# Designed miniproteins, single chains, part 90

Each design is a single chain, and the fold is of that chain. pLDDT is the mean over its residues in the fold that is shown.

## One batch from the design tools (miniprotein)

Design m3143
Fold by ESMFold2-Fast:
Formats: sequence, C-alpha cells, structure tokens
Structure m3143 (fold): chain A 84 residues (1-84)
Amino acid sequence: SHMEELKKLEELVNLGRQVVSLRRALEIARAFGDTAAVEKIEARLKEIQEKYPEDLLPFLEEIGNTYLKDKSKEKAIEKAKEML
C-alpha cells in the first residue's frame, strides 16, 4: 500500500539520521581521545552495517544529511526514492 511504502521510506530517513549522528559523535570522540565512546559508537555502526546490505550505508548517510541540511522530511524521502 502507499502508506506502507511511505512508512518504509520514513524508517530509512530515521536510520540515515541516526547514522549521520553516530558518525559526527565518532569524530568528536576520536578528537577528544574518548576510547570508551569510540568503541560504543563503532559497535553501533557495525550493528547497522551487519543488519543492512553493505552498499546501503553510504546511501543512508546521504539521506540523513539531506534531512539535516533543510530539516525537511519530504526532501529526505525524495532522496531515499532516488537512491533506493
């Protein structure tokens, strides 16, 4: 159904936002030498990578960045449709 397709795209947008947030947190943790935080963040990113096809992760990052740039769910959903 159209609503089920939209829900799946929204889930991909939310996952992309999480991936981008984790990547930013990882860079901050590395910059401050917080090895415990680095380990936890890398473990979470690995869980996402193992759950989804390995080629999907860069697309999720682009979707998440699209949302964060304009805070637009609609634009992020359009990006998800184009890439997936």
Scores: mean pLDDT 79

Design m3144
Fold by ESMFold2-Fast:
Structure m3144 (fold): chain A 66 residues (1-66)
Amino acid sequence: SAEEQKQRLLAELTALLREYLASVSDQVTPEQMAAALAYYSQQLQTLSVDQLQQLLALFRQFVAEA
């Protein structure tokens, strides 16, 4: 279903965000990391499946170019 697809995309994007924040953990406090995760996870929940798919594709392309 679309709801199941959205939850899967949210989980994938949240995992990537967590990994990104971990990679810059020397530049941010644990409190800043927790606040960023909470904020962006909430924002991602407002996006449609199509928007989440586009964002995931763009993020993966960005990581592949690193």
Scores: mean pLDDT 78

Design m3145
Fold by ESMFold2-Fast:
Structure m3145 (fold): chain A 114 residues (1-114)
Amino acid sequence: YSAEYFEKLAEDAKNLADIARELAKRSTNPEARQHLERAAENLQKAADYLKKAADAFRSGNVEEALKNIKKAVDYLKEAADHAYRASQLAEGEEKEQATRIANKARSLAVEAEF
């Protein structure tokens, strides 16, 4: 486990937040749009905490790093749940994209826990 590992996860989470935000703008279902917006917000918070974890590892503060990782994992799980709810409300390509966001957020949570 290294600062660089968590910096990469932070970038992946931020990129996924941008994808969720763009999908929300195109959503025609108001409830699906709200869930995608919440997914994007939680993914951005996860990215911020993963970056803080990376910074803490770089400074040798392992306790602070683990605390920030736990917060990031919680936000990634919340993002996955919101994206999943959006996928249940959406149809066609939007449903497929929301499902991919949910799966990627879940994968990032698993990667952050390892």
Scores: mean pLDDT 91

Design m3146
Fold by ESMFold2-Fast:
Structure m3146 (fold): chain A 97 residues (1-97)
Amino acid sequence: NEELIKEIEEVLKKMEENKEKFKKKLEEYLSKIENKEVAEKIREMLEEAYKTQKELLKKLLEGYRSGKVEEALKEAEEKAKEKEKELKEKLEEIKKL
């Protein structure tokens, strides 16, 4: 499990290193959207997706470090289901704008 812990830590590190690039490209794309309300909802949706991925990886990392990997996977699965529902709702809001 030490190898898997290191792999998850490396992914989290790469996410953090790419955060500024993601933010800059996101703002560049959003600046091209004429409808500012749509732009803001897209920003919220993409920022939430990034946060969810990071939180999921952190939960898995903690589960592997503590030996409670099954509990961590279960929590991660529930979190993913919740975020899928939120994403669907946000997409419906964007379609109506």
Scores: mean pLDDT 77

Design m3147
Fold by ESMFold2-Fast:
Structure m3147 (fold): chain A 76 residues (1-76)
Amino acid sequence: SPREEALAKAEALARETEAQVQALIAQGKLKEAARVAIKGFKEIYEILAPYASPELREQMEAQVAKWEEFEKELEE
């Protein structure tokens, strides 16, 4: 089903993001690791948003806004 395909895609992206983040942390690239993590989590939320309840979607949108504010701070 489209929902099962979305979940599988989100899981694959989460594993890929975790692997990239761990590699960057091992290199001491903490700001780059944070940026990769935020980008990955935002993409996961976009994949899952069509299947979320209205209440969960509002929570997800609020969380994405917080991550976008943090991304701006990482450039300073």
Scores: mean pLDDT 82

Design m3148
Fold by ESMFold2-Fast:
Structure m3148 (fold): chain A 104 residues (1-104)
Amino acid sequence: SKEEKIEELYRLADELIRNVTPEELAAMEKNKDKYLPKVIGAMLLALDPNVSKEDVVEYALKEFGLKDLDEAIKLLRDALNGTASLEQKVKALAFAEVLRFIKS
């Protein structure tokens, strides 16, 4: 279900952030101008009490250029499994930070 896929995204995001490397952190800093506006936009939406967590997740998918929850799950899994490029890992980490904020 959609709810089960969102819970899987939260789980994968937590795991990805716990396992972040110094190389990935340095790459995130280099790409901050690209991803920080997307992260802040999603966080501001998540703070609106009239917006559901599901709607914030949908907004984040669109902002990160992900067509659906399955593509988002694949992005996070590929980052965790080491099959993603450094560019894709940075995107996954930025998206994971949004998911952790939404869950909180």
Scores: mean pLDDT 87

Design m3149
Fold by ESMFold2-Fast:
Structure m3149 (fold): chain A 94 residues (1-94)
Amino acid sequence: MIVSLEELLQELAEALERKIEELEAGKATKRQLQSTVNAVETLIDVMRALGRPVPAELEEARARMKEAVENDDREAFLEAARRVLEIVREILAA
């Protein structure tokens, strides 16, 4: 399904906001966290496919999210997810 970059960014921002809330409430599973990492990777792949510049900070935050899932580090995941959300919001505001 072909989705616009703006729609993908908006959907990811909303998904990240919900996932951060779920994590703060102690509700998210490791599978759900991995799905969130996969969604960020999809955004990066779409940006590259469209010839859009990918901020280095977005790739760094994605790598930190992936590492946090592998290490079962909920606090590190929250930190990285909040950073990705900030970057996604900045791209949407531009």
Scores: mean pLDDT 81

Design m3150
Fold by ESMFold2-Fast:
Structure m3150 (fold): chain A 65 residues (1-65)
Amino acid sequence: STLTQEEIDLALEIYKKGVEAGLLEDTVEELARALHGARRILNGEPLTPEDKPTQEDIDLAKEIL
């Protein structure tokens, strides 16, 4: 399913703050991970260290960057 604007906005906030703080690299992979995390958080789903971005998250991150 397509991500909502709220999920995208949250992901971009996390990603930009992380990149600016030097905690994240300015890469498609890090943005895709933020998109996956934002979707789970906003839908009340737990995050685990094993959670990986889906191909849809990666494709969307490429479109944004």
Scores: mean pLDDT 77

Design m3151
Fold by ESMFold2-Fast:
Structure m3151 (fold): chain A 67 residues (1-67)
Amino acid sequence: SQQQIQRIQEMIRRNEKTIEELEKTIEAYEKDPSSMSELMYLLYKISRDAEIYVRDRLERRRAELEA
């Protein structure tokens, strides 16, 4: 339904913003490794990958509803 599509689009938008913020934090570490511990860097990378996985699943669900 149109309502379900709209809700998924809102979820994707929030998820994309989270990914952007995580990527900026990762890039900051890559430019200056003294900015955080290597363990924190790895945790941010895992978090980014998890958020990308969720986004991709939401995008597939939206596509199914639009078909």
Scores: mean pLDDT 87

Design m3152
Fold by ESMFold2-Fast:
Formats: C-alpha cells, structure tokens, sequence
Structure m3152 (fold): chain A 75 residues (1-75)
C-alpha cells in the first residue's frame, strides 16, 4: 500500500537524521541515539516485509547504507 511506502521513507529519513545528530553528540548521547536508531530500523524492517520482493530488496540496500554510516560514526 502507498501508506506503508510513505511510512518506510519517513522512518529512513529519521534514521539518517539520527546518524547526523550522532556525529556531534557525546558518547553517552550517541548510545541513546543508537538505541532509537535500532528501534526505528526494527520498525522499518517489519514494514518492508509487507512490501513486494523487488521493493523490499531495494529497501534493504538503502537500510544497509544507513547502517554502514551509523557504524562508521560510532567507530
């Protein structure tokens, strides 16, 4: 449904915003932001599993890119 796609795009946008916030945050703040990030990722994956296979694969590529950026910030 169009609603699931919009919600997914909104969650991915929020995840990217959290990664940006983590770059200027203290270590303790980064831990809290990462917990929020993981919760959003879990919600996004649940929604993605309701999408057609082709769209789902595209989503997982995008999620992987965002995850790689987050891990790089935390390293």
Amino acid sequence: AEENKKKLEEILKKMREIVEQMKTASPDEQKKLYEEFVKLADEAMDIANKLPEEERKKFYKELGEIYAEAIDVLA
Scores: mean pLDDT 82

Design m3153
Fold by ESMFold2-Fast:
Structure m3153 (fold): chain A 88 residues (1-88)
Amino acid sequence: KLEELEKEALEIARELGRLKAREPEDYIGQFRLLAELEDKILEIRKLLREKGYKEEEIEKKIEELYKEMKKAREEAYEEELRRKEEEE
């Protein structure tokens, strides 16, 4: 379940990156994806607490996940921008 939630969060981050590249003025779409990401992070925090992780460990795991999500979003954004420019 934890691994599944992390994968879902990373995929939403990639979708956000692609959306920002294709439709930078789609503020509603961007807001929706950001809200979905925050919901996944809350679920992950809850699951880690239920599994007995200490708050310090939870903070470190979430910080690492945010770094991975940022990288995934930026990579998806750059790849989608390149693809969009090639199609023109």
Scores: mean pLDDT 82

Design m3154
Fold by ESMFold2-Fast:
Structure m3154 (fold): chain A 80 residues (1-80)
Amino acid sequence: LSEEERLETELALAAMELAVLKRIFENGDPTEEDLKLLEKVRKRLEEIAARASGPVRQEAQTLLDEAKKLIEEAKKKLEE
């Protein structure tokens, strides 16, 4: 795979993982393990956004913003 194709693949995987975690947080009780997984997804999205360009970078930034919002929501739920 080219660098760009690899970044597109990594972005797609991160997007799927984020969607699963979002569903867990909306439909169940989040755990500290779920929060750790979400933090790992956030870090990978930051790395993709830093390395990618054009549409891939834009999508990574959008997903990164979503991940950051979910992290804040998860922290609030875990405090309850």
Scores: mean pLDDT 82

Design m3155
Fold by ESMFold2-Fast:
Formats: structure tokens, C-alpha cells, sequence
Structure m3155 (fold): chain A 81 residues (1-81)
């Protein structure tokens, strides 16, 4: 079901973006440990955003459901920030 795929892609893109923002805030700290933790969180966030992008793209390419296409486009937009 490409609607479920688009919903998962949007969820992954949003969580990935949240993690990138969280990691960047840690990297603003002066502590080496906080900076390294921040880098790790950013990398996890990038991976999850990329998964969201790929799921959204697959939903757009394979679905005729307008809702699936809309959610897939939103996932790609978030992942492209």
C-alpha cells in the first residue's frame, strides 16, 4: 500500500529533520563530548531523512492515490531542507 509507504516516509523525514536540529544544538556546546554526540545524532537524522525521501519518491512514482502523492511530496520537501 503506497499510502502507508508515503505516511512512513513523511514520519521518517520529520523525525530525521528533528534529529538533525537536535544534533546541531548539541554541536553549539563547547564540550567535546556534546559535539561528538551531536555529530552522531545529525548522521542518524540524515540517514532517516534520506529513507523518508526514498519512500516518498517511491509512493509518488507508483501511486495514483492523491493523498499518497501529497504525503510523498511533503516527505521529499522536508528531506530536501
Amino acid sequence: DYLELAEQGLKDAREGQRLVEEGRKLMEKESREDILRGIGIVLRGIGLRTEGYLLGKKAIENSKDEKAIKLGKEAIEIASK
Scores: mean pLDDT 87

Design m3156
Fold by ESMFold2-Fast:
Structure m3156 (fold): chain A 94 residues (1-94)
Amino acid sequence: SLDETIEKILDFCRVTPLEELTVQKIAEAVGVSQKKVYEVAYILIFGKKRDKKANDIIADALKCSKDEAVPKALHAIAHDDSVTAMRILLYRNH
């Protein structure tokens, strides 16, 4: 289920150092596609499925590269960093 996939992704992001997190490693550890990892991140951040432009919004909000955006966002969410999550949402509307 989607909820089980979300829990597994967040559990992995919680125990893995940010420097070692990539979308590929998250996907491999949880047993899902990289596309599913992006989908989960967008659902958690925006409340819905999004296109590839959502990754650009996250990267801009977190001041990081496009490849770092989803790992950094998921790591922040896994550690209950609500400030980082709110920043992404506010940036999307500007």
Scores: mean pLDDT 80

Design m3157
Fold by ESMFold2-Fast:
Structure m3157 (fold): chain A 63 residues (1-63)
Amino acid sequence: DDEYLDRLGKAGAFAYEALRDGSLTDEQIIERLEKEFGLSREDAERILKVVRNGLATRAELAA
C-alpha cells in the first residue's frame, strides 16, 4: 500500500517536471512512467492527465 503510493508520488513528480520542461511528448512520458515506475499504460495516462489538469489550474490562478 505505502510502496504503491510512494511510486505514484514519484511518478507524478516526474510527469510534472516533464510537462513543465516540454522536451518530451505525452507518449514518451507515458512510456517512461511504465518502464521506470512499473505503471500500466492506463495508470500512466491517468497520472499524466491529473498532472496536466493541475498545471492548467495553477496557470489560471497565477494569471
Scores: mean pLDDT 75

Design m3158
Fold by ESMFold2-Fast:
Structure m3158 (fold): chain A 91 residues (1-91)
Amino acid sequence: DEIEKINKVSEEARKEAKEKLLEAGVSEENAETLANMIGSAVASVLAGDEQSLKATIEAFKEFAEKHLTPEQQKVALELLEEAIEKARKAA
């Protein structure tokens, strides 16, 4: 099932992002929220849903700006961009 494959890749991206955000000093609550958004972005790329992808990117940037330090924002945005690039290559 293609949906099950998308969910698996999305969940793996979410877990990896959460671990890296925690290593960067992001709180567990904020890391969970941002990691969930990265997972959603990956799922949107694999499903070809450009509108949902754009909405998730905007929500991610707004959340990061409000809740993270400038150094943590850079790490979070790089993780989002890398996850999207990997998903596009896999699609």
Scores: mean pLDDT 87

Design m3159
Fold by ESMFold2-Fast:
Structure m3159 (fold): chain A 93 residues (1-93)
Amino acid sequence: IADVLREAAEDLRAGKPISEALGKLATLTPEQREKVVELAKSLPDPRARRILLAILEEGKSFPEVADELGLTQEEVRRIVAEGLEAIAEKFES
């Protein structure tokens, strides 16, 4: 799980297509996805929690989240990458 999350975060930081990062996350089993969502709910940043839950649990796109929160897509990309990395660290602990 942690390796998949770190790779997705690295892809987002490197400016790769969002579809590549989301494709890696789509390889997670339903049980692994539930653990990722649970850890996303425990993130200290309320904004990161909202964005990650909208994408991972509600299936919203990056443009939809950006429009709803008054953010740029680049800001959403950065917050998602940082959040995925933080969740990966929790799996390694």
Scores: mean pLDDT 77

Design m3160
Fold by ESMFold2-Fast:
Structure m3160 (fold): chain A 81 residues (1-81)
Amino acid sequence: AEEAERRGEELIREGWDALLAGDYERAEALFLEALRLLGEDNSVALIGLAAVYDAKGDKEKAKEYLEKAVEALKKEAEKLK
C-alpha cells in the first residue's frame, strides 16, 4: 500500500512535469498509471488527466475528467464532516 502510494505520488509529479514540457502522451500515461495505483477517485490524477485532454483539444474528455475530479473532491470533503 505505502509503496503504491509513493509511486503514485511520483507518477503525478512526473505527469505534471511532462504536461508542462508539452509531452502530452507521456503525461497521459503517467496520470493513468497514478489512477491505477492510487485509485480511480484520486482527485489530483483526475485533474491532471483533465488538463492533458484540454491541452490536446479533447474538450469532451477534459470535461469528463474534470467532473470526476470534482466528484472525488466532494466525496473527500464529506468524509471530513
Scores: mean pLDDT 83

Design m3161
Fold by ESMFold2-Fast:
Structure m3161 (fold): chain A 109 residues (1-109)
Amino acid sequence: SKELETFEKYAKEILEALQIPDVEEAKRRLDEIYRKVMEDPVVSDAAKAAFRQVYGFVKLALERPDLPREAFDNVIRSVVEILREGGYSDEFIEHFEKLVREIADAVRA
């Protein structure tokens, strides 16, 4: 899927942004990635809504390293529900969830 390849590219950019030592610079880079996703015509409205949930979680996690696992589990549930209601396949949802888990692990490292 071109959309899945597009999200793999954005996930890589997010992971690279999370390697920036300056938290405020990392946030600026994440804001740039967020704008790119919102403006990307390959990304559906449902996938943009799912990405908004991920973006909000990542920014919150950068401010709160003590954020409980339950907050992450709530984001995953929200993302899965948004994509399912948006008509995405279980295969797409599984790959998207894997990318979100990789991002969550990186921000909590």
Scores: mean pLDDT 84

Design m3162
Fold by ESMFold2-Fast:
Parts: structure tokens; sequence; C-alpha cells
Structure m3162 (fold): chain A 100 residues (1-100)
């Protein structure tokens, strides 16, 4: 199910707060790699929706989906303790601002 613009804004703020806190878990190398792979998966999904936006296909819906998938990528990079969180939070924020 696609999150609404207001739900995406709420999720972005929540993840930004967690990132600023630098509350990274003490994980094994194996667990970090697992979470990074999940982040890569969601980043790839976001990219597919952005291609659809570029082609003019259901632009608003695909922008919402792309933002949602970037927030999922950010969540998994945050779990991995990886600074790539910032990249995905910024990407989601740009898309959310475009939808306003």
Amino acid sequence: EILSLEELKERLEELKKKYEAKDYPELSEEEREKYKKEGIYYDTEAGIYLIKVGLGINVEENLLKAAQYYLLAAEYYLKAGDEEVKRYLNAAEVLIEELE
C-alpha cells in the first residue's frame, strides 16, 4: 500500500531524528552486510519508480512510491550503522518537497 504525502513526511522526520541521534546498533559484520543488501534492494526499487516518473507515467503516484522506497533504504542503512542514510533521507526529502 502506498503511503500518503503526510505519512511520508512523518516517516522522514522520524528517520532524520534517529539519524541525528547517531543511535547505531552494535552489530556484527555479517548483520551489517545483511542490512546493507536490504538497503540496496529498496534503493533499486526507488530508481525503477523514478524511471517511470521520467517517462511521464503516473507521475504523482510514482513520486510517492519512489520517496517511500528511499525511506525504506534509509531505514536499513540506519540499521546497518552506515552514513549512506543521509543520501537516502535527502533523496526522499527532495521528492516529498516536489509533491507539495
Scores: mean pLDDT 85

Design m3163
Fold by ESMFold2-Fast:
Structure m3163 (fold): chain A 70 residues (1-70)
Amino acid sequence: SLEDLLAELRRSLADTRRFIAELEKQYQKAKADPNASEKEIGELGFLLLFAQHVRDSIEGLIAELEKKLA
């Protein structure tokens, strides 16, 4: 059902937000580390950007489903 899909998307959103928080922590730690390479920092930054796009996509899907269930 759309309600079951909405519940699953909300769980996926919560998981994605936790993943982003951990990536942000790792990214800031790498930026503060004088032994971290620009490549490593760039890879973390790219992964963070990608995860943020996934979050935004899930949020958009939730909004559209909530609109259809209203």
Scores: mean pLDDT 89

Design m3164
Fold by ESMFold2-Fast:
Structure m3164 (fold): chain A 67 residues (1-67)
Amino acid sequence: ASEEQRKKAENIVEAARVLAEEMGEEVAIAYLMRDTGLSREVAREVVRLALDPSKREEAIELVLRNL
């Protein structure tokens, strides 16, 4: 992936984490689907991984594979 694509994925993962912490996982999933076009299943997994600091890189890689 390009540096620009990676930065976009990092921003998506951070947004997913913040939205899930502030508004709940269901709201974060809905926003992620709307903003990125990711499927519900992928968006849910991204949110799940984003909430675990040890899984941040896995979340980024998942976003990169599906954009």
Scores: mean pLDDT 86

Design m3165
Fold by ESMFold2-Fast:
Structure m3165 (fold): chain A 68 residues (1-68)
Amino acid sequence: SELEKLIKEAQEKAREIAKEAKGDFVEALRNLTKWLAKFFKEHPLSSDQRYAISMAAMKALLETLEEL
């Protein structure tokens, strides 16, 4: 589905942001929240869909930061 593709894109971007932040949790979180805000402006979605994407992206970000 289109939602599954958007979730995957957000997860891939979250992992990229975490790696670029090089273990800086605050920088990674700030950059992810900025990217998600722009992403949701470009992809009009329901609150439930935005929540699902945000949770998936946050999990990917945190898991990647724990491995650095």
Scores: mean pLDDT 85

Design m3166
Fold by ESMFold2-Fast:
Structure m3166 (fold): chain A 67 residues (1-67)
Amino acid sequence: GPADEELARLAREKGLEAGLSEEVAERAAQLILDGRGDQAGALIAAHDPELAVELGKEARRLRERHG
């Protein structure tokens, strides 16, 4: 849905900004789009646990914004 599409874009953008490889950032975004947010969070946390926490907060905000 719209929240997952925006979260996938943020995960890719913030992941690349934080220094994650393009492959890891794209894989995390695809997992979010596939409804596997838990797997995406685990993948990001393996590389940058602080980023995983921040993206979790963004996920909550986006769900509230989109219903």
Scores: mean pLDDT 85

Design m3167
Fold by ESMFold2-Fast:
Structure m3167 (fold): chain A 55 residues (1-55)
Amino acid sequence: MSEEELREKAKEILETMRAELAAGRDLSETMALLNSLSPEDRKKVLEIMEEMILS
């Protein structure tokens, strides 16, 4: 994926994670989205998500 696509995907997954946590659900949908990515794209998405949370 391009950097722009990775940032968009990170935002989508982070929004899904926040929605599941707010609803008191497990992270099954968040994990499914992460597991749909290649290992390299997943690593980059997780790094971007961490940056978004800590910024």
Scores: mean pLDDT 80

Design m3168
Fold by ESMFold2-Fast:
Order: sequence, then structure tokens, then C-alpha cells
Structure m3168 (fold): chain A 86 residues (1-86)
Amino acid sequence: MEEIEKALKEAVRALVDAGLYETAQRVADIGLQAIEAIKNGDVETARKLVEELEKIADELESQGHTKAAEAVRKLVDLLREEIEKA
């Protein structure tokens, strides 16, 4: 869980560094909701929120924001690993 919280902070930071403030807020909100869904055992909600983050990462990559996309993908991978353990 601490690894996931760190990855979320790193993803938000990468987006802020790219000047993508609205996307940074969206990733923070979705990421925090996904963490709470996992903590509450709401695996189905967590999976849907992770799909939203993956779509954001795909959009960022298509727009040339490769570094920010990589940070969001790392968050997605860690969230999926935690969901599969639950």
C-alpha cells in the first residue's frame, strides 16, 4: 500500500511538472478512490477506477507526455497487483 501511495504522488508530480494541472487533480482523485476501494474490499470499483487511470496513461502517451504516462502506468500496475492479492 505505501508503494502505491508513493507511485500516486510520483504520478501527480510528473503531471504537475508537465504543466497538466487538471489531469494531475483527476489522477489524484481517481487514485485515492482506487486505494480506498481496495482498503474497503470493493474490488469491482477498484478495477473500474484502474481502467480510468490506464485510459489517462494512454491519452498522455498519445499526446507525447511519455514521462507522465510512464508514472501513471506504474501506478496502474501496482494497483492491479494489489487487487489480484485481495
Scores: mean pLDDT 86

Design m3169
Fold by ESMFold2-Fast:
Structure m3169 (fold): chain A 83 residues (1-83)
Amino acid sequence: MDVLQEALELARQATEAVRKGTGGQEMLDKLVEVGKKDRGVLFQALGETATGFGGVSDETGSQSAFDLAQRARDLAVEAWFSP
């Protein structure tokens, strides 16, 4: 499977876990590990994850979803500046 497709599938699973209240942090951690080989893939997948978490936060008012969206954005910034 393409690394990008695997990372995007993990982003989708993380968003679903946050929507269900089961966390999503473990899927985010797996996404970072998968994307470690390709900075562009990592940045794109983290951007999709941040958008997904933000959407859940906007729909549900969940502080946990908001905090995870901020964490995904922070990780995207780190990926861009720390090759």
Scores: mean pLDDT 79

Design m3170
Fold by ESMFold2-Fast:
Parts: sequence; C-alpha cells; structure tokens
Structure m3170 (fold): chain A 82 residues (1-82)
Amino acid sequence: SAREEAEARARRVLEEMEARIDALIAQETDPQQRAQLEAFRAALRAAVERILADESLSPEDVLWRMEQLRLVAERELAEARA
C-alpha cells in the first residue's frame, strides 16, 4: 500500500540519519558533545516512531512530516560539526 511504502521510506531516512549520527559519536572525544549527539539520536528515533504510530496520517502526511524532521536533523548535524 502507499502507506506501507511511505513507512518504508521513513525507516530508510531514519537509518541514514542514525548512521550519520553514529559516525559522529564514534569520532567525538568531548563527553558533553557525545551525550548531546546520543540524546539527539534518541529524540530523532522517538519522533519517527510517533509519526509511524499515527494511523490518522495519510501517506503524503507521513512523507511531509519526515521531510520536515529530516531538515531539522540536517540543521542539528551541521551545528554539531561546528
């Protein structure tokens, strides 16, 4: 179904973002920055799980919310590298 395809795409986006965060965590020597990245990773997963748990959302709504979340994640990742 279109909803199952949207959920599969959402999970791929989550996996890609988590892999990027995991790479940053592995390279981070500052314990405070590492803790912030770990907290961000957990918050991102929880946000995606909330989107996927909302059965009232259309496939288009899921994709739109995932794109908004991806943009927020890109901004946070850019700030974490600075």
Scores: mean pLDDT 86

Design m3171
Fold by ESMFold2-Fast:
Structure m3171 (fold): chain A 65 residues (1-65)
Amino acid sequence: EELVTIEIPFKGSREDLEKAAEELKKIPGVTAAFADPERGVLRITVPASKAEEALEKAKEIIDKL
């Protein structure tokens, strides 16, 4: 299945970014999640068919911290 990578802006410390990445890995369908503190973004890799659902879940997690 085709995998896509989605970047999500996140304002927080390096520790917060790393914690968020670990929470994003728990989303069903997410194959990889990474924090990029230099760019202030989180990246998730998911099957294209799950991308929309994963993005909504990721935004919810980030908003709660």
Scores: mean pLDDT 78

Design m3172
Fold by ESMFold2-Fast:
Structure m3172 (fold): chain A 79 residues (1-79)
Amino acid sequence: VVDYMSLAKLKTEEVIAVLASDLLHPDPEIARLAAEALGYIGGELADKAVEEALRQLEVTDPELARLVREGYERGRALR
């Protein structure tokens, strides 16, 4: 169900989309920090963004995928 709270979700989607883009960044430090931030944010939308990025990264850059997964787990553990 969409309502006024959906506007906040759409803005959160923009933030999550930017962070998801950073998960694909060639600089592993940026990718790790983006994953950690998504872990702090949490929720289904953030989880789905990380899953989609990991699917792509496991094919294109498995080492970066590992760092993204570690960063996300760290973010989740610290919230």
Scores: mean pLDDT 74

Design m3173
Fold by ESMFold2-Fast:
Structure m3173 (fold): chain A 93 residues (1-93)
Amino acid sequence: SVEEAVKLLEEAAKLLREAGERFRDPLLGAASVDVEEAAKLAREGKLEEAIEKARKVIQGLNALASKETDPEVREVLERAARLVEEAVRLLEE
């Protein structure tokens, strides 16, 4: 459902925001904002725009994770990507 997808996006945004603060990484903070924008679009019923935004975030998170040497940061990136991917699946129903 859209409601379940929004909850997953909000969880991913929180993980990225908290990690951005903890690791002082502005790219994680920026990713959090993009996920929050996807959640807002989904809440407004703009599902195609929400899916497009979320897919771009997934690509960015996966690219960052592939180059990340800190295992704690990599785990956050991979977990956030999985949450956003699940949200996209629910929005495509």
Scores: mean pLDDT 88

Design m3174
Fold by ESMFold2-Fast:
Structure m3174 (fold): chain A 90 residues (1-90)
Amino acid sequence: PGFEGLLEQLRREAEALLEEARKRAAAGEDVSELEKRLAQLIADLQQLIAELQRGVEENNNHPDAKAQLARLQALLAEIQARVAEFQKEK
C-alpha cells in the first residue's frame, strides 16, 4: 500500500469514526467509546510523527522523509480540527 495508502486509510478511519459519532449523538446515544477511539487514533498518529521525525534526523534530513512528515502533520491537524468541531456540536 505504501505511504499514500497509509494516509488514505488513516483519513478514512477518522472520517468513519466521526460520521458514526455524529449519527449516534443525533440519536441521543452514548459516543464515549467513539471519542476514545478518535483520541487513540490521534495519539497513534502523534507517535508515528515522532518516530518519522527521528528517522528524518537519522537519514540526514532526506527530502522524501521530510515531505512525508509534513503530510502526516497536516493530516493530524485536519483530524484534530474535525474532532474539535464535533465536540462543539454535542
Scores: mean pLDDT 81

Design m3175
Fold by ESMFold2-Fast:
Structure m3175 (fold): chain A 76 residues (1-76)
Amino acid sequence: MLSSVKDPEVRRRMLEEAQRAGEETVHRLAGPDVRVTVLGIGDQLAVAGDPSVPAAAREAGRDAAIEAAERVLRES
């Protein structure tokens, strides 16, 4: 996904919205005290951060980040 995006401004907006959506989702499920970063790994997004964050919350955050990035790509 990310490596297929030729416009660097679109890629930047995708990553910004992915970080926002992922962070909101993790904070909703695991609480505001955890730190989370959405990372681009090749063509995929992953959620990294506090090891105390439950796997389910990380997975939901990753899914939300991917959806937000795809939304930006569709709108661009």
Scores: mean pLDDT 73

Design m3176
Fold by ESMFold2-Fast:
Parts: sequence; C-alpha cells; structure tokens
Structure m3176 (fold): chain A 59 residues (1-59)
Amino acid sequence: SELEELQENVERAIAHSERLELGEPPPRDVPPDDPTLQEQLRLHEAMLEAVRRYRERRG
C-alpha cells in the first residue's frame, strides 16, 4: 500500500541519517530515480549537518 511505501522510505531515510552520524558509508542499493526517498535522505542529511554545525560553534 501507499502507507507501506512511505514507511519503507522513512525507515531508509532514518537508517541513512544514522549511518551519516556514525560515519558509516551510504547504502549500496539506493534507487536512482526515487524522488521521495532522495528528498527524505537530503532533508535528513541537512538536519545532521545543522546539528554538526551547532556542535562546532560550541567548541
């Protein structure tokens, strides 16, 4: 269902964000043409970058 697809994309975006925070490489099997997944991953990456910038300003 559409909700199942959204859930899967959210889980992938969360996993990608967690990997970025842990310094792990990105997943090998990222669909090249999934705009929803790519947008979610981009937003999570931007969110992690903002947190990283905030931490840098504290030191």
Scores: mean pLDDT 62

Design m3177
Fold by ESMFold2-Fast:
Structure m3177 (fold): chain A 94 residues (1-94)
Amino acid sequence: SHMEKEIHNEIGDLLEQARLAIARRDEATFLALAEQLKAKIEEYGSKLSKEQLQNILDYVQNLLDELRANNAPEAVIAAVEEVAALVQKKIEEI
């Protein structure tokens, strides 16, 4: 549906903004974006297809691997782990 496309695009935009915040070493902006991302997934995750949720999970897990490899702050790693766990939970609810 149009709503599903809009939600998926909003989540994609938040993920892109989060990646840019990481590149800038802007932890505060990254954590704020992670909270916005969690809120969007909690509210709208059930409206996304399993494929859309899996694509989000794959992106988030790849980001988590990059953050661990680059010794990112523990708060940043924990925030991404929380996002990944939430997406996984939404996939399991389908």
Scores: mean pLDDT 83

